# Designed miniproteins, single chains, continued (5): the designs that were tried, part 98

Each design is a single chain, and the fold is of that chain. pLDDT is the mean over its residues in the fold that is shown.

## One batch from the design tools (miniprotein)

Design m19405
Fold by ESMFold2-Fast:
Structure m19405 (fold): chain A 80 residues (1-80)
Amino acid sequence: SKEKELEELKKKIREVVFQMAEATLGLISLVTQRLGDEREGRKLTPEEQAALDARSAELNARIDELQKEYDELVKKIKEI
């Protein structure tokens, strides 16, 4: 039924929003770590910098994909 489809889509939206929140907290954690290192005068090694940049890029890409999933789920709800 359309009611079951709507409930399933709403459940998926909640799951996507939760995953977006987790990825955003991950980015905040990385920024906080970088600011802490700067405040203590610690210079990151090239390997440490590359690892943080790679993790930041991964989290940003994940947020972008989750945003696309969110937009598609909202579109599906509007088409019901």
Scores: mean pLDDT 86

Design m19406
Fold by ESMFold2-Fast:
Order: structure tokens, then sequence, then C-alpha cells
Structure m19406 (fold): chain A 55 residues (1-55)
């Protein structure tokens, strides 16, 4: 179901945005970790979106 994959991808993008937002307010060391988590969630969202588009 394309809609389910897109919705799940959007959820990962929201998580990524939250991590990036938190990173801006944290110490440099914590900011690096949060940005890495943001990148990971963004990558997962991209994979799910691409999978949905390939259906």
Amino acid sequence: DVDNLLGLGDSYYDSSDNYYQSADDMSPDQSIILRQLGDQNRQQGDQLRQQALDL
C-alpha cells in the first residue's frame, strides 16, 4: 500500500526534523549525535518514499 509507505516515511521525516531542531539547542557534542540520528531517520524516510514510488 503506497499510502502506508508514504505515511511511514513522513513519520521518519518528522523524527528527523525533531532531531535537527533539538540539535540546534544542544551542546556541540550532543548536537553531532542528534544530527546523526536525524540523518539516519531522513535516510529511512527516503528509502520508504522511494519504495512507494517504485510500486
Scores: mean pLDDT 81

Design m19407
Fold by ESMFold2-Fast:
Structure m19407 (fold): chain A 79 residues (1-79)
Amino acid sequence: ETPLMKLFRKLIEIYEEINEDLGEKAREVAEQILKTSSMEEQRNIAAEMVENFTKDLANRAQEYEKMLKEKEKQAELDA
């Protein structure tokens, strides 16, 4: 396997943990494309996956930060 395919597989695996259905769908399409497509197409698909993953991760991080702030505020009130 190429390093790009290894990276892409790991990204899909992590993405599946966030959204299982989207990760599986992306994996099917991406694996098919990566096997038959030009190097330029492979790079574009990988870049798009990274962008989508980063956006989802950022949204999750914001949600997690809000939960942490709420818990900290509750702890201050209980203290």
Scores: mean pLDDT 65

Design m19408
Fold by ESMFold2-Fast:
Structure m19408 (fold): chain A 82 residues (1-82)
Amino acid sequence: SLEELIERKAALLRDGAPQEEVDAVTREIVDKLYEEAKKAIENGDLQKAEAILEMLRSLPDTPYVREKIEELEKAIAEKKAK
């Protein structure tokens, strides 16, 4: 679950794990949210996609998170354009 991934990331940070491992778990969290948002966009549920986008904004500000936020914003805009 998303909560398990967040807890795993916190544990890695406390243990001083390599940055690559922390980034990998962050990617799993972001990818899971991104996949759900894309599914919502495909189904025309833009409100749900925007709610998931807000969840991404609550995560620590990293380049990877920013990139996924921009990708989702673009996908939502393209879906609205039809």
Scores: mean pLDDT 78

Design m19409
Fold by ESMFold2-Fast:
Structure m19409 (fold): chain A 87 residues (1-87)
Amino acid sequence: MKDIEKYEELKEQAKRAEEEAERLWELARKDSRYLPEAARQFEETARLYAGAASLAFMIKEKHEEGQELARRAVEYAERARELREEA
């Protein structure tokens, strides 16, 4: 049953969350009041990429992509932590 469809949906959600996080980060660079919201959005982005990576590791053809998604999850989690320290 449609594990590839669930994977693609979660990957799309992660990309949309990433775009919103980057938008909030640009606002935070101009107005530090946006730092907590940017941090929260990067945490959500990391969570979604981690979920997508987990699904990718269950799909034979997607193991390489899963490793890349896992790296992105770690990167965005670290960025969220840094923004929380600045807030």
Scores: mean pLDDT 84

Design m19410
Fold by ESMFold2-Fast:
Structure m19410 (fold): chain A 97 residues (1-97)
Amino acid sequence: MRAERIAEKLAERMEELGFSPKLIEEVRKRIIEAKSDEEIAEVLKSLFSVLDTVIILMHELGMSPAVIDAMMAELKAQTKNPTLLASDLASIESALA
């Protein structure tokens, strides 16, 4: 039930972002097959190269705060430029408002 709801919301968001119907269907199947929020996060990471996009989607999908916090920590660790990190964080905050 919960994974199906997450898959539905993600599909709607991917359509808004202009992803192909084929990719959206593939993502839906992978999310439905996932057994935890951590597995869903790995699916998102495999499909989106930009971690800020993954974090925004995880918030929109109502995923576990602990898993979202872990992804935020990963973004901060990989982004060594303070200006780019500040821009990424501002983009995430704006998308969540």
Scores: mean pLDDT 71

Design m19411
Fold by ESMFold2-Fast:
Structure m19411 (fold): chain A 93 residues (1-93)
Amino acid sequence: DPDLEAARAALDEVYAQGREFVEKSIEAAKKGNIDEAEKYIEQAESLRDAVRGLRDALAGSPAAPEIQSYADEKIAELDEGIEKVRELVEKVK
């Protein structure tokens, strides 16, 4: 299904960028660069919201149930990553 494949590809790209910022935030926090870590968390949150926006934009399409489930999974993974790095920031101070 070309529409489903295109939607998944778009979600995957935004999700991959979100994961990259979560990873950069973890590295910055481990180095004690709290301000940089917080900035990367904000960018990861923005990309999580972009995944949500893409999910919502695809509402009402024939592929909507599969895309919504897939997007919700990616949103949950980004939220988990963001939560873990916020906990790391609190431990580093």
Scores: mean pLDDT 83

Design m19412
Fold by ESMFold2-Fast:
Structure m19412 (fold): chain A 62 residues (1-62)
Amino acid sequence: MIEEKELTPFAAALAARDLGIGRVSRVIIDKEKNKGYLVSEETGERVEISLKAAEGLMKLAK
């Protein structure tokens, strides 16, 4: 099962600062693969991140 949430401005700023990734719009967790992804706002490209980082951002997206 895939979980996806739009990032709050705060979570997007943390992703840009701490992970060195530019503007990001969404976080995705693929529970079947145990993988996390960020989606670039500019390109729509998925950037793989650690599951722990994705879970942290998902929690901040509420």
Scores: mean pLDDT 75

Design m19413
Fold by ESMFold2-Fast:
Order: C-alpha cells, then sequence, then structure tokens
Structure m19413 (fold): chain A 85 residues (1-85)
C-alpha cells in the first residue's frame, strides 16, 4: 500500500526535506538495521504504523530513501520516520 503524508517537525540536522512537503510512503521488506541520521514526523494516520521499513518517494513518484517507522506513544496520527542515507 502507498500513503500520502505531509512532512511535520524535522530534526534540525535534516536538510533534505521541508515542513509541509508532500511525500509518498510505501511498505518495503528492505532491512534497515540502523537509521540514526534523519527523522521526519508524519502527522497522517493513513500511514500503516505496523510497517517498520518503508520506501519514501516525492509527490512525483521519485524514490528518495528507505526509512524505519517508529510508533509514537500510542498515537497513530504521529509517526517518526528515520531515513537511511
Amino acid sequence: ASYEVTVGELDPKVTKFKPGEKLIVKYSEHVVKSAPGEILLLPDSSTKEDDRTVEVYDENGNFLAYGIVVKEGGDPKKLKVYLEE
């Protein structure tokens, strides 16, 4: 499945994305062991929170990165995605 999401709060070291940017997130079976570098907050509940690894695309369908979804304190509307460079 694919989910349209809007970039929320970013870690100050993240420079690839801007708040309010629209991204497409898709389930992936790619294994990311550590993704410590970049995070973005997804306020959209349409993202499947049980999918730990995702593919991230821009709004035109261009692949940007793999990421790990981290569940935020039981709120399905707030997800953190750690991006693999």
Scores: mean pLDDT 59

Design m19414
Fold by ESMFold2-Fast:
Structure m19414 (fold): chain A 71 residues (1-71)
Amino acid sequence: SMMAEIEKKAEEIMEEAERKATLAVVQGDYEGAIEIIEEALKELEKLGDEKSVKKAREAIKNVRKLKEQQK
């Protein structure tokens, strides 16, 4: 169904963003990690997958908290 295809694409976008953002965080590049997730968020908003949009927003908040904890 169309809904299952949207869900699968949203999952693929999030998995790629999480992999790239994790690598950026490991390198200490928190701003780069945020930019990666923000780009994925824009794609997810276009798909209209509310669950993935919420997950991406929460991931951005989590990366910002990690950055603050390094001070």
Scores: mean pLDDT 85

Design m19415
Fold by ESMFold2-Fast:
Structure m19415 (fold): chain A 82 residues (1-82)
Amino acid sequence: GKIVVVIKKDGSVEVYESSDSEEIAKFAQSHVSGDVVGGAVSENGKILASLFSNGTVVGEGSSSVSAEETLEFAKKVKEELS
């Protein structure tokens, strides 16, 4: 399944996991607003994309990732942008 992580300007982080790509897309779309500063999506151990509202793209590759690892990665990128 896919794991999506969203980071907001207030420092809150949301994680959603689903095997349904439509659910992942809807979650991402519902959380893409002016208060979002970053996001990451992974599937089957592959990081698909990590993008921040300032235009930074971080990490595309094949690796074994969990929701926790995706969250830690997203937090690290947020710290670097701060």
Scores: mean pLDDT 59

Design m19416
Fold by ESMFold2-Fast:
Structure m19416 (fold): chain A 94 residues (1-94)
Amino acid sequence: SVEEIKKKLEELINDIKEDPRKVFEYVMKAYELFEKANLTPEEIGRLVALARELSKKPLDEIAEFLQKLRDENPLVAEAVLYLVAVFRYQLEQE
C-alpha cells in the first residue's frame, strides 16, 4: 500500500540518520537490485536520475509513484526506494 511504502521510506531515512554508513549499504543494495533486473547502464543512469528528482517531492507523491512502479517491476521499485532514501537524507544535510 502507499502507506506501507511511505512508512518504509521514513524508516530508511531515519536509519541513515542514526548510522550514516547506511548510505553505502543502501546504494549497494540498489545496484544489486538493478543487476538482478538485468538493466543496461543507460537504464540504470535514468533510474538514478529519476530517484534524485523523486527525492525532492512530497512523501505521498513518492509513495504513490513507487506503488505504481512496484506493480510494473518490483526489483526496480525497491532499488529506487533505497536511492530516494539516500538522496532525501543528503538533501536534509544541505
Scores: mean pLDDT 87

Design m19417
Fold by ESMFold2-Fast:
Structure m19417 (fold): chain A 129 residues (1-129)
Amino acid sequence: APRVFILVLTSPLDPPAVRELLRRDTERVRRAIEAAGGEVVAVVEVSSAEEGAAAVRKYAPDVDAVVLVASGSATLEAFRAVAEAARENGVPLIVYGAGTVFSEQTLLDLGADVVAFSPEEVAEAVARL
């Protein structure tokens, strides 16, 4: 079964309603991956570029992909740090784009290997690893 970790990228500026939406979307993504026969080895919430990159480095040796779920307030710096850490560790980055303010092309240019706009599209991307 493809093994993934889910990285939840928040902002210190996120209001409680946005954090609740992210937790709900993260749980939907987790369930869709598991229903498709993937294994979610960890779910990690981070709020900075440094924490995001550190989480990728920690889990990358144990997974076939990183799945990124991000708030609309997540910074360009934090996205780049996660994408660079995934690339340096040879693990593909799948971005759940539905919560972001960035276009699909912008997320691909930032280093996403796949951009998905539904939990089912994330699960399909994971199933193709």
Scores: mean pLDDT 85

Design m19418
Fold by ESMFold2-Fast:
Structure m19418 (fold): chain A 76 residues (1-76)
Amino acid sequence: MEYAKEVIEALEEHLKTLPKEEAIETLEKGLKSLDGAIEMTKKLAESGKLSEEEAKRLIEEAKEVKEAVEKLKEEL
């Protein structure tokens, strides 16, 4: 939870240095990366390579970051 906020704050600072079009592209790439990470985490948990608790935590963090990124994209 705290991690998602810190990541988003760092991203906001970076986006301030970019033109609007490049900022949107960066956010879209981030969203695709997060979707891939969530999918991989689910597969690792299903195969037993990752604990259910750890997978749940990682997926929750990724979803929080994704929601914050989508909100930033809407604000641009």
Scores: mean pLDDT 77

Design m19419
Fold by ESMFold2-Fast:
Structure m19419 (fold): chain A 68 residues (1-68)
Amino acid sequence: GDLVAELRDALARLPEMTVEERKQALEDFIRRVAAERPTLTPEQRAEVDRLLGEMIAAFQAKEAAEAA
């Protein structure tokens, strides 16, 4: 599928997700990015890396808030 569109959709849904759901989504996207990365254009790789970074940051922020 469209990995960039799916990452954007996941990011839009993050406020509605639990820590566990965010962790599972992040792990799934890390695996998909690793698998699909060699077939992506340089522009798609940069966008995927940026979006994945945003997802990691959002997960870490939620985890820290719930751990406090």
Scores: mean pLDDT 78

Design m19420
Fold by ESMFold2-Fast:
Structure m19420 (fold): chain A 81 residues (1-81)
Amino acid sequence: SYIDSLIEEVKKKIEELKKQIDTLEANRDALRAQLPTLSPEEQARAQRYITAIDNQIALLKDQLKLYEDFLKELEEMRKKS
């Protein structure tokens, strides 16, 4: 059915978003781990990159929430059919 196909597409999008978030969090954590070994100027640059990554993670998490909520609605619609 169309709903079953849409559920599969939404699930795939959720998996893709989760993988992107995991990759960004790993990159952020690696940068954070290096901070104590860097010069003050390098720490300032690294901190700006960490902030940019955190902002991107927040946006992706917002998108993930929208897709997860949409998936729940699609699954409820399918149950009522």
Scores: mean pLDDT 89

Design m19421
Fold by ESMFold2-Fast:
Structure m19421 (fold): chain A 90 residues (1-90)
Amino acid sequence: GPAAELLTDPEAIRARLGFLVPKVRLVVLVREGTKGSEVVAALAPQIGEKRATEILTSAGFSLEDVFKAGDAGVAPLPDGSLALVHTVPA
């Protein structure tokens, strides 16, 4: 599967996380063992490299970080909503 997946549809978010989060408008699912640079590369076709990098760094990750089980963070979006970065098992 992809190194990272972008979810923007509320029903897709609910299906993958088991709940809807009212403030979360965007979810980045990252496979365990993926580097931050690989996450940016996976998301760049959909949201651009700059925005993907800004979401990761605002969520507390660097491009050199290797995602581990339990790693998660939130990034504020310009509209006042949140992006959730969440690591899923490989």
Scores: mean pLDDT 82

Design m19422
Fold by ESMFold2-Fast:
Parts: structure tokens; C-alpha cells; sequence
Structure m19422 (fold): chain A 77 residues (1-77)
């Protein structure tokens, strides 16, 4: 799985409010790859965009998924 493929899957699961699926993709990717600083920044920006979309849609599940992914990213990088 490429970084772009993993990022697309994480975004799709997160926007659907699929917490465990989104976390599994990110954790599996991080276990097999070391992210560059640019990839960490890109993922961080995309998680911020997901949280903003959750706020606009008034969907707390999407916001919670984005927050959980951010916590995992910070703990692993």
C-alpha cells in the first residue's frame, strides 16, 4: 500500500464515521512504514479538513474519528 492509497482509505473511512476501520488502516500503515515529515504534515492537514467537514455537517462521529486518528499519529510520530 502506498501512502496516497492509505491516506485515501483513512479519509473515506473517517468521513463515513468508521472509527475502527480508519484507525486500523493508519496503525497498519505506521507499523510497516516510517512517515517522512512531509507525509506527517499532509496527513495532519487532511485530518484537520475531516474535522472541519464534521463540524460543517454537524456530525460529531466524524470529528471524533479525526481526533482519534490525530492522537494515534502524534503518539507514533
Amino acid sequence: MTFEEALNEIVDYALNGELEEALDVLETYLNNHTLSEGEVLELDIQLGVIALKGAVFQNNTIIDVADALEVLLRNRT
Scores: mean pLDDT 87

Design m19423
Fold by ESMFold2-Fast:
Structure m19423 (fold): chain A 84 residues (1-84)
Amino acid sequence: SSSVRGLIDVARRLAEDPAKLEDALAAAVIAYHQLKPYLSEEEAEELERLIKEAAEALRAGDVDRAQRLVREMVERLEEILKRV
């Protein structure tokens, strides 16, 4: 869990910088995969939707939307980590 905590903290920090949102999303995705065995099907589906939407926003150059989605993903991962 300490490595997952570190990934979530890195993702949160990187998400503060619009230039680092791709790296923030990458860290959050790695944290998601580490937590996947502890997720319900509904939680996994919602996180996968957030990943897809954040990646789409980044590809579209919608930095504000991408930042909001990455932060939402980090918040969700933080909530899940509290019960693991």
Scores: mean pLDDT 88

Design m19424
Fold by ESMFold2-Fast:
Structure m19424 (fold): chain A 93 residues (1-93)
Amino acid sequence: STEETVVSLLNQADQLKSSNYNEALRRLFAALDILQEKANNYQSAKAAFLHALLQAQGEKTRLIFKRELLNAVLLAQKAKLPLAAQTAETLLK
């Protein structure tokens, strides 16, 4: 399902955030793109992703990752995907 795909992408992003931050961001923004469509929020995440990628330097860019996880929580709530929202909230530390 769409929700299972989003949950999988969020968990993959969390697992990669310490070892491959750029790939973690790619997985996170893939989840955000799905959530934006489901929430009827037509704003493109592409510009934000490219900006975050240019600034990505492992743990030093952790605040960008946390900010986008918070965005995922809000979009998942708006899309009425409760498992995706709970997953993003759990990963937001």
Scores: mean pLDDT 75

Design m19425
Fold by ESMFold2-Fast:
Structure m19425 (fold): chain A 80 residues (1-80)
Amino acid sequence: TSEGGRKGAAEGALRGGSKEGAKAALEAKSGGTAGVEGAKASIKNGKNASEGTGKALSAIGGAIDGALKGGGGIEGAAAE
C-alpha cells in the first residue's frame, strides 16, 4: 500500500539511525520530532505527486531513508 510503504520507509530510516549506536538513538530522541516532521511533510508531498505520477513516492521514501540514516540527515531535515 502506497501510504504504508512511505511510512515504513520513514520508520525504517529512524530505526536505522538508532541502529548506528547510542549517538544516533539520542539524536532520534531529540531530533526525532523534527526528523519525523520533515518525513511527514515529504510523505504528504509524495501523496499529492502519487495522484499524478505514482513514482515520486518511491523517490521520496528512498531520500528520507538515506537522509535520516546518515545521522546528520536528521538535523538536515529539521533545518528545512
Scores: mean pLDDT 47

Design m19426
Fold by ESMFold2-Fast:
Structure m19426 (fold): chain A 78 residues (1-78)
Amino acid sequence: APSEAELLAAVPRAHARALAMIDQALAEKGPAAAIETADRAIAEFEALRAAARDPAVQAAVDAAIEELRRRKEELEAA
């Protein structure tokens, strides 16, 4: 199982990858596919948030979820 230190290191990379996947889905398949990609990413981070015990990991995941939700709202408003 990943340690809290491994999760803390992985969160920024996973977040950057999620944003890149959303942008790629938007470019190749359009807004509906991008929104679906954002929903999957949010669900994955919410599951990680529920498992996290370290406040630093929780804060990093919360920030990632907030930015992903903001990006989803931008896509829905387009």
Scores: mean pLDDT 84

Design m19427
Fold by ESMFold2-Fast:
Structure m19427 (fold): chain A 80 residues (1-80)
Amino acid sequence: MSLEEKLAKTKTIDELYELASEIAREFVEKSGKVEEIKKEVYEFRLKAVELEKKIKDEKELFEELKKLIKELYEKLKEIA
């Protein structure tokens, strides 16, 4: 299943965070680069927390978190 298909199935912010964890796990299993992937996930989480503090509209926050997950996926592809 593509990233776009997985994102289309997400309904809540919690489901987006679960998807980010799933993506990180899949890249760890594929590459074995645990520490590099952990660093990118940590940076993703920091950015997500900042978005949650700045964005009060739930729909806008959801769309910005989707963009952030796409950014995480591209960074993890470069590591793998």
Scores: mean pLDDT 83

Design m19428
Fold by ESMFold2-Fast:
Structure m19428 (fold): chain A 78 residues (1-78)
Amino acid sequence: SEQEQQEQQEQQLLEQRGQDAAAAYARGKTIQAAKSTPEEAKKLEEEVEKLAKGVFGEGAKRGTQEGKAEVEAAKKAA
């Protein structure tokens, strides 16, 4: 089925790129949230939290921590 094909593709992404893609996505969204309105930031943070609870959770958590570190470093440099 189409759903089984999506699951197979998702498994291949986990094996090769899924965790790295999730980390890059979470990092980018975390940095974007720091530059957004409070309402927009909350929505971006909720998207990242949902990703962190799924199969990409390890990568998403890594990316979120990297993004937070970059935001804090930027605040210190400013």
Scores: mean pLDDT 76

Design m19429
Fold by ESMFold2-Fast:
Order: sequence, then C-alpha cells, then structure tokens
Structure m19429 (fold): chain A 61 residues (1-61)
Amino acid sequence: AMEEEKRRQEKVEKIKEALNRPGATVEDVARAAGVSPEEANRLYKEAFGRTVEEILAEAER
C-alpha cells in the first residue's frame, strides 16, 4: 500500500544517510533507521540487491 511504501522509503533513506558516515557499523545504520540490524539488511537488499553488511564490507577496500 501507499503508506507502507512511504515508510519503507523513509527507512531506506535513513540507511543510505548512515552508510555515508565513515566507520559506521551495521548496528549504527540500523539504529539511525529505527530498525533492527536484520531489518536494515533485508530492506537494503530488497531495494538495491545487497545487504548493509555487504556494502560496509566493500567500503573497507
């Protein structure tokens, strides 16, 4: 539904903002989005095909 999509987008935007911070952990990202680490990974994978953990691991290269 439209309201569910809006909530999902808000959480994804918070995740993206938190991922832009150097040294952010999965827990930091989840807290910033107001979700559990498991939910943050799921939401990001649904939106972009990659989990938060995968993105953070790549950023360490």
Scores: mean pLDDT 76

Design m19430
Fold by ESMFold2-Fast:
Structure m19430 (fold): chain A 65 residues (1-65)
Amino acid sequence: SAEVEAAEETLVAAGILSGRLLLPPQAGKSPRVKAIQFQLRRAGFKHVPVDGVFDDVTKEAIASL
């Protein structure tokens, strides 16, 4: 989705992602969203779950970059 693509661009600009994710989007268990959440947790956002759901907690962590 456009929101996930914009999130990836934000994380690359912030230096959290080294590049664009090469994982296809999937309904429900999104490997792209899980990869984003995993990198956010590595960057210090320990409250973000790694569940593959692009929820408000994940969005707020990205917005705080």
Scores: mean pLDDT 73

Design m19431
Fold by ESMFold2-Fast:
Structure m19431 (fold): chain A 64 residues (1-64)
Amino acid sequence: EIEKLKLEAERHRGLSEGYQVLAEAARKIGDEELAQRYENLASVHQKRADELFKKAKELEEKKK
């Protein structure tokens, strides 16, 4: 379902934003390794969000 894909994409976008905030906090205390781990998690969730949004768009186009 297109709506489910969009909702899941938004959830992954939120997780990406949350991990980005945690990465910034880790950098402020000088923990570059922890910051990099959070940045990696943010990147994974952002990529998943983009894939889900793309899939939803493709399914919408098939109904034209």
Scores: mean pLDDT 83

Design m19432
Fold by ESMFold2-Fast:
Structure m19432 (fold): chain A 64 residues (1-64)
Amino acid sequence: DEAERLREQAEELRKRAETLYALADRLASSDDPLGPEVAAQLRQRADELDRKAEELERKAEELE
């Protein structure tokens, strides 16, 4: 099913996003003055992956 493929892709993207969010949280809480900036970049990347995953999940639902 096309819907199943989209859900599988969404899961992969969500797993990558979770890794980036965890790393961003770690960097944001550091005393490094660049920590918050790098954390913001990682969070943006994670948000992009999460949005892609949400779009794929929505498409999967609409195809059913």
Scores: mean pLDDT 82

Design m19433
Fold by ESMFold2-Fast:
Structure m19433 (fold): chain A 87 residues (1-87)
Amino acid sequence: EVPAAFWKAIAKQESGFNHKAINQVGGATYYGALQFIDATARRYGLTTREQRLDPMLQIEAARKILTDPESPFKTVGDFVAANIQYN
């Protein structure tokens, strides 16, 4: 499993630890500590704004992304790289 300290470091980079962060960039809306876009959040069960801003549900969604065979993200490194360049 990914250590909690690692998710905290990602959350700091994406939102400065602000689990209530909502940003709009290039027509996409990014939610919460890990800054998931609407489509990604909805796909992994974060369908309400409250769920999208919950830090524990965001971490659980990230774990599901890394284990989803249909996801292009297979490692934590892939997830981080995609968030920097493509999310």
Scores: mean pLDDT 59

Design m19434
Fold by ESMFold2-Fast:
Structure m19434 (fold): chain A 101 residues (1-101)
Amino acid sequence: MKEKEEKIKKIKEEINRLLDELFGVARTWARLAGDEEKLKQVEELYKEARDKINKSKDPKEMIEILKETVEKLHELGVIPHAVYEDFLERIKKLEEEYKKI
């Protein structure tokens, strides 16, 4: 049971790392586009995603929030398709790791 708790902590840490990395990319692309309104929308999405993840205690719910956030950023046009696919693959691997716990 201690091992299960440690694995859950690692998954939560990875979710937080992926969220921060994802928004780092989104901010960079919004700035390169010179679109101040898109940059504001990226920052609003970051605050919403961070708040939802902080309020969630379940890694499954946190993973779903992360997936929805990737989709929203892709729809906003602030992440390239290759980045979108990379993050979805990384999230899928994280889901598979969680299912093994």
Scores: mean pLDDT 84

Design m19435
Fold by ESMFold2-Fast:
Structure m19435 (fold): chain A 93 residues (1-93)
Amino acid sequence: SLLDVEVAVALLMIAATITLLSARRQGNEEAVKLAEGILDAVTRLSEAVRAGDTEKARQALAELRQKIDELEKVDPEGAKVVRSALDALERAL
């Protein structure tokens, strides 16, 4: 349902925010940059979902997957948290 998608997007935003704050606390500048990029992509995904823009939503999802793969190289625990939330969202779509 649309509500399930909205909840999943909110959880993904929370996961990305926690990962960003953790990276900042650790002084991991590369992880901070990637987590900020993930938050930007989640925001664009949220806007695309609300607008019913399937193409923009697909583009944002592809960017999220790529950034999470890069995050895994520098913050594997943060990447795991964000990936779990993204997997839940993709199942709700």
Scores: mean pLDDT 86

Design m19436
Fold by ESMFold2-Fast:
Structure m19436 (fold): chain A 112 residues (1-112)
Amino acid sequence: LISFVTDLNLELVLATGLLALKKKGYKFDKIYVHPSSQIPWKKLFPDAEVIEVSSAKEIEKDLPKYKEIFVAGSNEFIEEVYKLAKKYNIPIYLLSPSAPLEVVQNSKRIKL
């Protein structure tokens, strides 16, 4: 799984969404976070490689290796990740802050 975070509020959405997916048996290979992240990602996801990135472009080299992308972040980051996901034909899922937690793919909502 690949994920982006740009600020504190969006980091909480990402963390809660990924924890919900983990409870459903999802395995995380990599989590990409902003260098200003204050969430203890390595403690929450000890089996995942946590990588600090400043832009979506930095993950482009790794994208063809992944089956799915989960994203939460600013509209700018979401748009950049969406363009890369579309370029490599990779399913992208937006983590929603709504309760219950939702994943959105191609206008379909999946409950977590």
Scores: mean pLDDT 67

Design m19437
Fold by ESMFold2-Fast:
Structure m19437 (fold): chain A 56 residues (1-56)
Amino acid sequence: SAKRALEIAAEYLAQKYGVPAQKLLDLVRNGDKEELAKLVGEKNAEFLMKLAEQAK
């Protein structure tokens, strides 16, 4: 499911970039693409936002 894919992607990126997975999920939930891009890069931010849209 898109929700499960979002959780897995957030955990992977959290490990790679040294940030809490919960912080990435909170930023996705709030639609804060700009802050998300600062932490994980523009392409990864867009990917997470796309997964969140599909999970609705």
Scores: mean pLDDT 84

Design m19438
Fold by ESMFold2-Fast:
Structure m19438 (fold): chain A 92 residues (1-92)
Amino acid sequence: REEIRKQIEEAERYAKELQSKVDEMEKGDVEKNLEEIAEAYRKLADTLRYLAFLLMMDPEANPQLAADYFRQAVEWDKKAEEYRKKAEELKS
């Protein structure tokens, strides 16, 4: 339980760092950072899926939180793909 809780805390911190990085890049020169933004969203989605998995393993955690993180991860995957496609189109 303590081990899972520690992993949840670390994953939450990493997700916040990734979100802040994405927010900063989206406020700047988006076209220059399309590939980096896409990569950051993909890492965010992977981190949220990992966090959701950890929450499902904690019997004291609310299962709705895990479901919410899975839904958010799907949204971030879509954004990552959109930015990736834009980056490829600009290089073509």
Scores: mean pLDDT 80

Design m19439
Fold by ESMFold2-Fast:
Structure m19439 (fold): chain A 67 residues (1-67)
Amino acid sequence: ASDEQQNKLLKKAQELIDKGASAEELADALTELARELGLEDVAKVAEENREKSAAEIARAVVRELRK
């Protein structure tokens, strides 16, 4: 993923976490944004970690972006 795509996803994650969004809201928002950006593998990772904490969802997404 490009630096711009990574920054957009990380900014969205941080914004939602700061607003106290649920893990489900975070996972759904990151999945939608990743699909919009054409990052299907990242979207899948966000969906697969939907039952995890917000911190674990964000960590999994960052890990996938760095592959």
Scores: mean pLDDT 81

